# Designed miniproteins, single chains, part 52

Each design is a single chain, and the fold is of that chain. pLDDT is the mean over its residues in the fold that is shown.

## One batch from the design tools (miniprotein)

Design m1781
Fold by ESMFold2-Fast:
Structure m1781 (fold): chain A 110 residues (1-110)
Amino acid sequence: MREEIEELLKKAKEYYEKGDYIKALELLDKALQLAVENKDLESLEYILENSPEEFKPMVELAILALEAQEKAEENGELEGEMYEAFATMSLWMMKLAKESLKKEYEEKKK
């Protein structure tokens, strides 16, 4: 899992450096989804350290989502339901941040 995430991040950086910000963003999104799905906080921290500044808010939202998921598992019933809601909202905000950045890059491409 971590090797796949590292390869996705490496490719994302290569596309970012070449000015293909949309492909870089799509690869970053795949890496973040894999890390969250596998509950891999270490990989998310690695992505945060190694991501361009513009992408860090998306990574921070992914970390927040995973932390909320872990809290949901620790806290059953009402508190667990609240943390599950926060995790869902964090992932939704991450998707919105991605779409916002994608539109910004599309506008600047002209």
Scores: mean pLDDT 79

Design m1782
Fold by ESMFold2-Fast:
Structure m1782 (fold): chain A 79 residues (1-79)
Amino acid sequence: ATAAAKARLLEFARGSLEVTKKVASTLDPETAKKYIEEAERLLEQTEEAAKNGSVADAAAKTTELMDLTNEVIKEARDK
């Protein structure tokens, strides 16, 4: 069902935001703030897509948030 798919994507997106916040907190405060603000913006867009868009829209925004989480992890590891 479309509703179940959207709900699962939204839970994944929320989890990705929490990981991003935890990993970003290991970076300098200015860099952490930028990543957290971007992740929160992407979660808001994912929630909007889940509410008013298609499963594809929600999946696309969830993927953008996952990509950001991976970038934050890479930066924290490589610093």
Scores: mean pLDDT 83

Design m1783
Fold by ESMFold2-Fast:
Structure m1783 (fold): chain A 81 residues (1-81)
Amino acid sequence: SREEQIELINELFEKAKPSLSPELAEKAEELVKLMIESIRNGDSLEEIKKKLMEFIDKIEDEEAKTILGIFAQEVLEEIEK
């Protein structure tokens, strides 16, 4: 269900959070909120991926972009299962 997907996203974020710097954790939280909002709005997996990639593309720091891109990909893979 959508609520189960939201719960899974939150669990994955909480597990990743201790490994992130405070700045990366804030950006990851913004990404998580975007994904949750997209799911609650009834967006398809393709629409979620598009919004997620747009968010990642707007990140100015290349290291943060790479780390958050990997996190996003891991979350999407778990939701698809």
Scores: mean pLDDT 82

Design m1784
Fold by ESMFold2-Fast:
Structure m1784 (fold): chain A 64 residues (1-64)
Amino acid sequence: SMEDAERAKRGVEGMPAGGRRAAAGALAKSGGVTPDYTAESAARGVEALPEEDARRAAEGALKA
């Protein structure tokens, strides 16, 4: 889960702007990060989520 969260952070940070917006949407559905997003805020959202939700958010972000 921590490894998955780290991969999601890196994936989100490396995404084009469209991908980061999609990742923010996935994180908003799973944990309540802001729908309007920057890579920094989504990365923090992944870090702040409970372990299970962080894992799901990580997987969603990597698939965006």
Scores: mean pLDDT 53

Design m1785
Fold by ESMFold2-Fast:
Structure m1785 (fold): chain A 55 residues (1-55)
Amino acid sequence: GLEKALSVASEEDLKTAVAAMKAMGLSLEQAAQFFSTNGGLSLEDAREAALALGL
């Protein structure tokens, strides 16, 4: 979830990333895959973080 995402990046950096993903038209699944692959999060934690940050 969001707490695990915050262990690897600041909240502001995560919000900026989510805003960029929305601007690119990424789905929740695509955003979760990005956070999992590049942030070291599980897909479930990445999906929860993306949802919590407004995706």
Scores: mean pLDDT 71

Design m1786
Fold by ESMFold2-Fast:
Structure m1786 (fold): chain A 59 residues (1-59)
Amino acid sequence: LDTVKRVAIADLERLLATASGEAAEILREAIERVRAAKTVEEIQAIGRETKARLAALGL
């Protein structure tokens, strides 16, 4: 679980480094949710939801 969290947070932080506005807000929220996650399935759900939100912004 800790390894999955570290990888997910690192990936989100890389995206956040080049993001701005609403996309940056979505990524910050995703990072916080991943930190709070208790299962791998929860992290996967957060990842899918975050991708859907970014896709809605044309990303």
Scores: mean pLDDT 79

Design m1787
Fold by ESMFold2-Fast:
Structure m1787 (fold): chain A 64 residues (1-64)
Amino acid sequence: SVEQALELKEKGDEFFAQQKYAEAVKAYKQAFDILKEVLGPEHPDLKTLEKAYVLALIKLEQSS
């Protein structure tokens, strides 16, 4: 559901702030998959989440 996706995004933001990029990536990916099915690819919330997910992936790659 959208509410579960928003909770996962919030957890992803918390992990990202703590520099736990692997956990942030997992949370953002789960939220992205839920929102993509509900909202569609052009929705602003999905685009914002996609950018957060990509940034977390870049940080994870750089931290490895």
Scores: mean pLDDT 81

Design m1788
Fold by ESMFold2-Fast:
Structure m1788 (fold): chain A 87 residues (1-87)
Amino acid sequence: SEELVKRIEEAVKAHLAEAEKTLDAEDVARLREVGERVVELVRKGYSEEEIAEALAKETAEWSERLQRGALALWLRVQDVIAEYKAS
């Protein structure tokens, strides 16, 4: 759904704006890559479980701080998906 994707993109943008207050530009760019990947997988019809597994594998070698940032971004997106399904 394009409406769901739009809500996810807005949530990603909000998360990145908050991250910019505490993270350097390189770390913010890495989290932007995660956000773009989430949007891509949602557009392709991947389930939440499949997206979580893909993100865990693709960020496995990242620093603990960036892995936590990616997890926080994904949890924010999951809240958006849950709200969309409830409406």
Scores: mean pLDDT 86

Design m1789
Fold by ESMFold2-Fast:
Structure m1789 (fold): chain A 72 residues (1-72)
Amino acid sequence: GKKLSEEQKNKIIEEIKKLKSLSKEVQDKIIAAVETGDADVIEKTIVELYLSGEISAEEANEVGKILRENGA
């Protein structure tokens, strides 16, 4: 799987924190996945949050845009 640099992780984390529609608990779960630097772990976490109903399709898409724009 693709590994994120520390700069990429920091940029993604800052953008996730700007998503005020996400609860702090959901933001913290996504941030924990991003901190692993493993793109497969990050993707799995987003998919699981979407399938569990913790995030909407719009929120999942916004997180996906942030990941793509920052090389994940």
Scores: mean pLDDT 84

Design m1790
Fold by ESMFold2-Fast:
Structure m1790 (fold): chain A 67 residues (1-67)
Amino acid sequence: MEERIEELRRRIEEDPNDYRAYAELAVELFEAGRYQEGLEYLQKARELDPTSPAVEEAGRRIAALSP
């Protein structure tokens, strides 16, 4: 989990417009119980590409993880 989060953060550092990395990071943060951070990254992914199927899937996964 933490290693995956670091990998995704690395991708964002390399390409700040990688909306897929933001979306995946949001899911990983939600799975880690870091809900506020996860929502912030999901929102950033939506700002970069609101029509992406990957962003939509991340949103659905997060909704399923929400208590």
Scores: mean pLDDT 78

Design m1791
Fold by ESMFold2-Fast:
Structure m1791 (fold): chain A 84 residues (1-84)
Amino acid sequence: SEEEEFRRKLLQTAIELYEKNVSDEEAYETFRKLVREAVERLGLERAQRIVADVIAWLISQGKYKLARILQEAFLEVAEELRRR
């Protein structure tokens, strides 16, 4: 399903970001773009479920900062949509 494809894409992106040790700013912008794409294609509720799952996985891997960055990127995209 498209939800499963976005979940895999977001998870793979998160793995690549922490393995490459990118800046917080680069991680934020990368997540923001991907989350925006997911929200535009799947809607806010489905994108939120995918983001929540990946955040939970990052926390389970001890990647707390990256989990927080992903959460902040999602909240910003959700806020932009509420203001449209």
Scores: mean pLDDT 87

Design m1792
Fold by ESMFold2-Fast:
Structure m1792 (fold): chain A 82 residues (1-82)
Amino acid sequence: EREKLEEAIEHLNQAIEALRAGDADTAVEHLQKALELLKEMGERYANAIKDVEKAIQYAKEGKFDEALKYAERALGIVVFER
């Protein structure tokens, strides 16, 4: 479970970097990988899952500021969750 959490954090960090670079395709790829890992870890990450899903939606729409906000929020939840 720790390894999955660390991998999810890494993918969220790479997605945030891609969003800042304006690379929607790379951002969506890393957000989707983080989403799958968070879903495997279960219910306690429900809020982070919702934020990653919103980040994917906004990234696909080219709304990088909104996507970045949700990706950074998801990262904060994941880093500071038990």
Scores: mean pLDDT 85

Design m1793
Fold by ESMFold2-Fast:
Structure m1793 (fold): chain A 61 residues (1-61)
Amino acid sequence: IAKSVARLAKRLGFTEEQAARGFLSAYDQGATEEEIKEAAKLLGLDYERMKEIMNRLRQEA
């Protein structure tokens, strides 16, 4: 994988919490797990990492 791709994924790390909040809102609006997984892939985010963040946000609520 090119260095530029890895750098973009790392930069998106600054918005991981916001992305996770958006995914939780999408679930509330009827989005499926498959749709969230596809969106995370398009954003260059690790879906397993996003699930961890989403689970933390659910418990902090």
Scores: mean pLDDT 67

Design m1794
Fold by ESMFold2-Fast:
Structure m1794 (fold): chain A 70 residues (1-70)
Amino acid sequence: DDRIRELGDRMVRSYRDALDAIRAGDLVGARRHGDELSRLLRELGRALGMSDDDIDASVADVEAELAAAA
């Protein structure tokens, strides 16, 4: 599925951009990229047929990883 591949590619890019922004002290950029990553993760979860609870848990895990990197 080209959509799933595209969403995955965008997630990897947004995650990298968020980490780079955190390391650079760009908190505005980090928040923007983190928000985009969360949005893409929710879209991917829906495309894969995940439950809302599983999607929320996955988003929370990624947000916790980004917060720990700050």
Scores: mean pLDDT 81

Design m1795
Fold by ESMFold2-Fast:
Structure m1795 (fold): chain A 102 residues (1-102)
Amino acid sequence: MEEEKEAIERFLARLDALEAEHPELSAVVDAAKRFLEWVLERLEKEKDPEARRRMLAVLEELMAELEAILRDPSLSVEEKEAQSHRLLEEAGGRLEAVEAEA
């Protein structure tokens, strides 16, 4: 659990940096923080270390895609919010699939 907590703390720091760069996207950052809290609860319940590694890989991909969306100058705030919401829903489904295979 210490490695998983450190990973979540790193993701929270990345979200804080995104909010500092784009304060207009605070609602998206707050939604992502709530998602990370939900994931942490699931990581604490997961006993298979391989499943936990797969869940962390999903989070790393999610954070990279979220950063790309939020930093894209061609997207409006509304488009960034809509794309981020879909990304969080897709990531949630991927994490639930990992738990089902564990």
Scores: mean pLDDT 81

Design m1796
Fold by ESMFold2-Fast:
Structure m1796 (fold): chain A 62 residues (1-62)
Amino acid sequence: SSRQARAQALAARNAQVTLDLRATYEQMLRDSIRRASPEIADAMRRHGLGRLDAVVDAARRQ
């Protein structure tokens, strides 16, 4: 049980770190895209971007 409890705590910590890193990365990506191309930034917002493929698809449609 103590081993299982430690595994669960570690998994929760890793999940939180991943969410924090993802949020930071998405913020930086949005800033870069908006600065380079407002059309791509707008497409990213419309698609509710959580994946890079959405940006690629938007770029291909231009």
Scores: mean pLDDT 65

Design m1797
Fold by ESMFold2-Fast:
Structure m1797 (fold): chain A 61 residues (1-61)
Amino acid sequence: SAADQEHADLVGRIAIHEARKENAPQEYIDRLEAVLNDESLSAAEKVARIQALAEEIRALP
């Protein structure tokens, strides 16, 4: 639905903002953007992958 896509966009934008704020490697930011812009993924799949990447970024030393 449009609401699900809006939610996925918001989750993705927040994740990218937080990644940049934490000076995450550009590779992770590129991966977040790639997931957000992947038209083959459902909104739910985008949210799940973005959340997994955000957790991976938080685990970086």
Scores: mean pLDDT 85

Design m1798
Fold by ESMFold2-Fast:
Structure m1798 (fold): chain A 66 residues (1-66)
Amino acid sequence: MKERLIELVEQAARELGASDEVIKAARDAMNAAETPAEGVRKAVSVLEKAGIDPQAIADRVAQALA
């Protein structure tokens, strides 16, 4: 589950125009977190600071998991 969540967040961020460096920072945040939910929250925060819409990422990830 956790690895799939990381892949989905990376793909959503890339589709929304995030740089490879920002995507790596988001991935590292997810891997360092104790829970998948906390990891997603921290990754979304990293992406938001880089100018990526956090709701757009959340919607894409949720749609891919549904």
Scores: mean pLDDT 76

Design m1799
Fold by ESMFold2-Fast:
Structure m1799 (fold): chain A 87 residues (1-87)
Amino acid sequence: SELEERVERLRAEVRAIQTNQDLKDKVIAAADELVAEARASTDPTRREILLGIAESLLAMTLAIDKLANSSVEERKKYIEEVLEEAK
């Protein structure tokens, strides 16, 4: 249940991605298929595995989008914040 809620939150975040619409749509379609398969399963272990794969796929997509869609200035600011916090 908590895992399914996390998948739904990540799906909403992926849907909010402004760039690379085609990749976003394909990833969401794949995640939706995994969730549908999980919901159709009577095996709790299989359900957890399928939802876990969907979660990982969506989370990885968000991480890649953050790096790819960040401007040079946004990446520079992030690096500066990390360096300042470190010392």
Scores: mean pLDDT 78

Design m1800
Fold by ESMFold2-Fast:
Structure m1800 (fold): chain A 89 residues (1-89)
Amino acid sequence: MREEVEELNRELSKLLNEYHLSGDPEERAEKLREIAEIVKGVSEEAAELLLKAAEYAKQGKFVEADELARKGLAIAAEALAARLAAAEA
């Protein structure tokens, strides 16, 4: 349980770094879709927001994409914290 949460955080950090380093709309959209697939196991709502962010990124609407991605990641972080708390019970 703890190792799974640590692994997910490591994968998310790597993909987020790759997303922020990319200047290409298609590449940014691809990274957001990869992040969505990972967080889908934690929160379906977070995954849906990240997929919508990917669509905006593909259109070059990076401000809107970043806003939705931030919201989705915040929901995913809350869901991960809840899973960790449940594992301690």
Scores: mean pLDDT 78

Design m1801
Fold by ESMFold2-Fast:
Structure m1801 (fold): chain A 113 residues (1-113)
Amino acid sequence: SHMEEFRKLALEFLEKAILAINKLEQGDEEEYKKLLEELKKLLEEMEKVTDKSNPEEVEILELLKELVEALENKDIEKAKEILEKLIELLKKMYPDDERVDILEDQLKKIKES
């Protein structure tokens, strides 16, 4: 299903982005670089599955592009802000998916560090 594939990739993207921020803040530059390359590959997959007639999916894709740029520049404060916007959008699109709530809790923990 197109919707299931998009959801799966979006959730995986956010989980890896949060992990990348955590690794960078811990000083693990090698794992950060590895996760950033995985995020870039995942962004290419997201571009292929995004329904360009769905404005919510397009908005998520554009925010994911901004997130990758922020991470490449090590602008962690901007990356956290973009992640918060992504989580708010995913909660509206998938209100029944508890994995979004788990990601929100993970983001709150790294914002309070």
Scores: mean pLDDT 87

Design m1802
Fold by ESMFold2-Fast:
Structure m1802 (fold): chain A 88 residues (1-88)
Amino acid sequence: SLLDLLKKLEEEQKELEEIGKKASEVAREGSRLAESGDQYAQGIKLADDFIAEAKASANSNKASMYGEAALGLMRMTYSSTKIAKKSA
């Protein structure tokens, strides 16, 4: 029903907020590792996990949210790698 669809949209919004928080936490943890190879590996691994979750999801909205989170994490990891290269 239309009411059930509205409930689903609210749940998806909450999941998006949670995914955003996780992406921010990874960026913060990456900074703490002081541009080491461990920081790069950690970011890639977490992005891979979100991609796997997106692929496993039967819900297109949820898959999209996990996909966006994975892209965000990959960009953060890439930025950290660029900073490390600039200091070398």
Scores: mean pLDDT 60

Design m1803
Fold by ESMFold2-Fast:
Structure m1803 (fold): chain A 75 residues (1-75)
Amino acid sequence: MEPPVITVYVPKSLEDQVEEIRKKLAEWAKANGLKQGEVVLLDTEEEAIEKGLKASEELREKNKDFLDELGKKLR
């Protein structure tokens, strides 16, 4: 299957760190065989956390079947 795309949501309070976050995301994604997604700037910390949590849950749901198949193959 195609590797999952990782997107990061950043609040405006961390705007000056966006470039560093983008760099770290690129290195981390490459090291883990993932595709680098976008770094999205949001107005509030609450909105960034909410969207980040939703994205992580969607990735887990999408990969649940793959993870279940791996578990079955190991036993």
Scores: mean pLDDT 68

Design m1804
Fold by ESMFold2-Fast:
Structure m1804 (fold): chain A 70 residues (1-70)
Amino acid sequence: AKKEIEEKYEEILKLIEEAKKASEKEKDEILKEVSKLMQEIINLAEKNKLYDLGKKIYEEIGKKVEEIQK
């Protein structure tokens, strides 16, 4: 549970770094994958009552995604 969330979070961080270097079309596809992984993290956090971890990851990823969309 917690390890799965941490692995998905690390995958999102790698995708965010790739998005910074990507073309607009590639960036859109990467951000769709980030959104999908984020939804999986939220679902895992709810199922396993890891609300604090889920909230922390949601806030960190949200900030990074906003920086890429500018």
Scores: mean pLDDT 79

Design m1805
Fold by ESMFold2-Fast:
Structure m1805 (fold): chain A 86 residues (1-86)
Amino acid sequence: SETLKAAEEAAKKLVEAAPDFADEKIDEVAKEVGKIIDAIEKKDVEGVKEYAEKMLSLAEGKGDEKSKKAVEAYAKAIVDTAKLAA
């Protein structure tokens, strides 16, 4: 599905950018991830893409290993939700 494809692409970019999310941005990242998950459940492909772009715009710093793991866990949640919704 287009929703799954958009979610997988977003998750891939999130994993690639995971080291670049500063600790202070993780709450904002979580908020955008929540919007992506909501868009996936509503089968809103445009919403998935828009919120993913906004989320990735937050990757303009340097995070620690804890922040990196949190971002990687969010990426997994996005893909898992999209697979269940497909």
Scores: mean pLDDT 83

Design m1806
Fold by ESMFold2-Fast:
Structure m1806 (fold): chain A 71 residues (1-71)
Amino acid sequence: KADTAIQKIEDILNKAKAGQISPQQAADGVGDILKEMGVSQKDIDEVKKLVLEGRYDDALKKAKEALKKQA
């Protein structure tokens, strides 16, 4: 379900903010979740770019928007 996917994405992004994982690891983890949820590659690439840029709050917002379109 989208809510479960959002919670997992938030956990990954919080770990990146805390320096527990790299931005690349966070981007890959978030991208895998979005792919499993059927999000388009274009939207996945946009979210991954935001994560790699350290724009974690923008990445979360974009991921939520993409997941809502799939629900």
Scores: mean pLDDT 83

Design m1807
Fold by ESMFold2-Fast:
Structure m1807 (fold): chain A 75 residues (1-75)
Amino acid sequence: EERRRRAQRLLDAADEAEKIGSWYHAAVAYASAVVLLDPSKREEADRLVQEAKNPSTAKEAADRMKALARELLAS
């Protein structure tokens, strides 16, 4: 399925960004995967991306976005 393949590529890119501590970039890539898999999650994804802009909340926002993206991909 094209949509799931594209989501997996976004997750892979986000995982690489997360490994090097680029939390904002990781959150944006995970958010793109979330919206691609479930457009109804756009508002939640946008909210987490805004939280990822703040260095003090960026890692937590990226972690939450990662969990949501992986759950949607597994469904």
Scores: mean pLDDT 84

Design m1808
Fold by ESMFold2-Fast:
Structure m1808 (fold): chain A 90 residues (1-90)
Amino acid sequence: MITQNELDLLAEVLYNRKLGDKLFYTPMHPILEKMFKLFGMNTDGYFDEKNKNAVIRIQKLMGLKDDGYVDDATAEAIRNMTQEDLEKFK
């Protein structure tokens, strides 16, 4: 089960990232690795094409602009994802 704190951390890690940016300003936690795998993101610590495409899938699911960029609206949507929303990525 993904917790609110884990979604908040995911949103923070992805917030305002550009393609090629380093994601981990904190040590990679096993729970973050599990979340990245759930969304189909690479766990190498960089915002790559695969991670951008995962953000696009989240944006499409949440009815947002699907530009792959985590602005305030996308970050808020990530924080507010329900368990049913998370199951759609399995």
Scores: mean pLDDT 76

Design m1809
Fold by ESMFold2-Fast:
Structure m1809 (fold): chain A 117 residues (1-117)
Amino acid sequence: MSPLERLFAELEALFEELLRRVEARDVEGALSVFAAMRGTLWALMDAADLPAEVRRAVAAVYEEALARIAASTDPEEILAVIRRAAAEMLTLLGEALRERDPALAARLAELAARLAA
């Protein structure tokens, strides 16, 4: 298995867990999975040798989400921020990989669409 295929499998598993935590209204669980997804996304960007501009865009989404989470005491708002940020990060990564790995890009776009629904 390539490093990208392994990291995608990890990301897909974390994605399914994030959806379960959000649907269960488990804020602490969702936050934990969201942090783990960030780690796997960063590892994917490193393995794919993505440009600094893409890494900065993904980092900005994550940091903006953390700031909004820190400012909120509403569990529903926190869960909505996590879901939207995860979808946006997956979309950015999918777009960046479109020419290099169109199959992986399509799979990332599918995961992002499921979070946005």
Scores: mean pLDDT 85

Design m1810
Fold by ESMFold2-Fast:
Structure m1810 (fold): chain A 71 residues (1-71)
Amino acid sequence: MKEFDIDVTGKSYDEIKDIFKDLVDKYGNIKLNITVANGGEVGKINKVLDELGVNYESEFIPPNKLIVTIY
C-alpha cells in the first residue's frame, strides 16, 4: 500500500477532492497522513471520500492529524 503525507490546510473542498481522486485513480489502495487545521475539518474530508465512493477508515489524532486508509 502506498502512503502519502498531505497538508490540506487552506485548501478548498474541490482542491481536496481533486488531490484524493488523482491519488486513488493512480495508486488504488492508499494510506493518507493528512494535516488539517483542526478536528472541525474531519467532516469535510469524510464528505469528499464519501462522494468519491471509496471504502475507507479514518482516525483523527489531535490536534491536527487525520489518518485515512482507502481500500
Scores: mean pLDDT 84

Design m1811
Fold by ESMFold2-Fast:
Structure m1811 (fold): chain A 84 residues (1-84)
Amino acid sequence: SSDQQKIDLVEEGLKRYVEYADPESPILNEIKERMLKAVREAVERGDGEAIGLLDEAAEIYEKEQSLSSSERVAELAAQVQRLL
């Protein structure tokens, strides 16, 4: 799939997590926006290493189809943090 499709998958996963946990939480929404910014910047940069981390994050979302698991959320957050 294209890099944009991977970004869309990660964005959808983060949106569903926030909506399920607390859609009105300023902190969760700030975390979501920061993670999405990091993902978009990595793709824009064309960094193969950073794009590899995006691929891993997208695969975690597709495989689990749930970011409500604290373990899965922590793994996704750690991968995105490596892009920063």
Scores: mean pLDDT 63

Design m1812
Fold by ESMFold2-Fast:
Structure m1812 (fold): chain A 97 residues (1-97)
Amino acid sequence: SMEEARREAERLAREAERSSGLEMQRHIQRLLELAEQGHEEPVIEALRRLSKSPDPLIAAMALQALAEVYARLGKDEEADQALNESVELLRKAAELQ
């Protein structure tokens, strides 16, 4: 159901936000699987929220996943924007020690 998909996407985003490395990537992958099952709206909402994480790696990974979802929906401009934001965020993070 749409409500169950929304709750699941929200839980996966919260788990990704509290995770790191491979575990974070696995939670984001599960969000992408929900989008493939037709639950794109709740996944986009969850990824947009996750993209505002104070952790630049989490935010960048969320933006990359968001770009993938937009690209699959044919929203190429939104996909390019999300990917560019991810690259810029990682560039800025790399300048910090």
Scores: mean pLDDT 85

Design m1813
Fold by ESMFold2-Fast:
Order: C-alpha cells, then sequence, then structure tokens
Structure m1813 (fold): chain A 64 residues (1-64)
C-alpha cells in the first residue's frame, strides 16, 4: 500500500469489545476490564489514536 490507514481509538475500542476474551487478552487487556469502563471513560478512549487507546485501556486493566 502507498499509504496506510491509521485506526482511531474508537475503532480499537470496538475491536476490543467485539473480540473474544482470548483475543483481547492477547492485547494486554481483557473483555471484562473493557466492560467495567464507564461510558465517560469509553468516550475518552474513542477520541484517542489506536496506540493511545490500547495503552490507556491496558493501564486501566492493570490498575484494576
Amino acid sequence: MRQRQVQTGAETLEELSDMSQQTAQGLGVTTAELAGLSEEEKERIRSMSREEAIEATREIAERL
């Protein structure tokens, strides 16, 4: 590809939400942790870049 598309935090959050527990865990976060996020927190993550969204979600999961 001449140009690659950068995924947004919104797309990353939806992917993690729709993934099986096994797949989400492979990214350093579990589906259960994502389900535990407040609507405000999810909306914040949606506005982030893909890399930022993954890191923020992982930090939240580790904090729990």
Scores: mean pLDDT 59

Design m1814
Fold by ESMFold2-Fast:
Structure m1814 (fold): chain A 110 residues (1-110)
Amino acid sequence: SMSPEEILAKIEEKLRELVEAVINLEDVDKINEILTEIKDLLEYAAKTLEAREKLGLELHKFWLGVLELREKVETAPDEEKEEKLEEARKELERLRDETLAKIREIIEEN
């Protein structure tokens, strides 16, 4: 029922919501809710098993990048946390945009 363009717009919005939730240190339940919504959208978009596996891999790589950046902020000395949080924000926005571009390519080629 949804067009590929509508699905991609929803995925973009949910990835943006996820980045903001992580930066704002939202609770784990809210982060997991957003992740589940993204996963459901990706499963809906996948018309083949290969596309499903590729989309799942892109989400997994994105989440590992998020966890790495969170660890860098959490392990930084208190005097450096603000600087590390700003660096993490920029890197998360870059990873979000790169992940969305790859998801778009997979969906459009599927």
Scores: mean pLDDT 83

Design m1815
Fold by ESMFold2-Fast:
Structure m1815 (fold): chain A 81 residues (1-81)
Amino acid sequence: LPEIDEERLRRVQTLLKLAGLLDKVDGVYDEAFKEALIAFQKANGLTADGVLDDATLQELAAVKAAGGSGFAAALYDLLTA
């Protein structure tokens, strides 16, 4: 998967902030962002390693298909666009 650029990172951070998992949006992949991503992975029963692996993307797609949270659907769209 291609790396997320600063604009996409800011959008992901905004979604994590709205979900209550992150408190700052600065376009930087830092410890707080990684911790927020780990929390998302734990909430969806994935290995909490802070990496956007294939399993994490599959879970985002499954949540979207099942009528899950708009947060997961938006995150998936940002990562695949």
Scores: mean pLDDT 63

Design m1816
Fold by ESMFold2-Fast:
Structure m1816 (fold): chain A 79 residues (1-79)
Amino acid sequence: MDEMKENAVKGGEILAKGLPELKDKFIEMGKKVMKSDKEEVVKLGKEMNDLLVKNKDKLSSQQLKEAGDHLTKAFELAV
């Protein structure tokens, strides 16, 4: 599996667990990541990160760190 895409998907899975009301959205975004080129993965990762920031008060410190770390790794691999 592409390590960039795998990290983006893992970030989304952590967010889906912390934000069950948005679970279907994160699953949809993860499916798009697997079919996307590098530019679309960056776009989807930014959307996931925006949802992380918007909902930070609903997430545990551990979920914030782990999801953030995975999304950061995906962005680093995309550059």
Scores: mean pLDDT 78

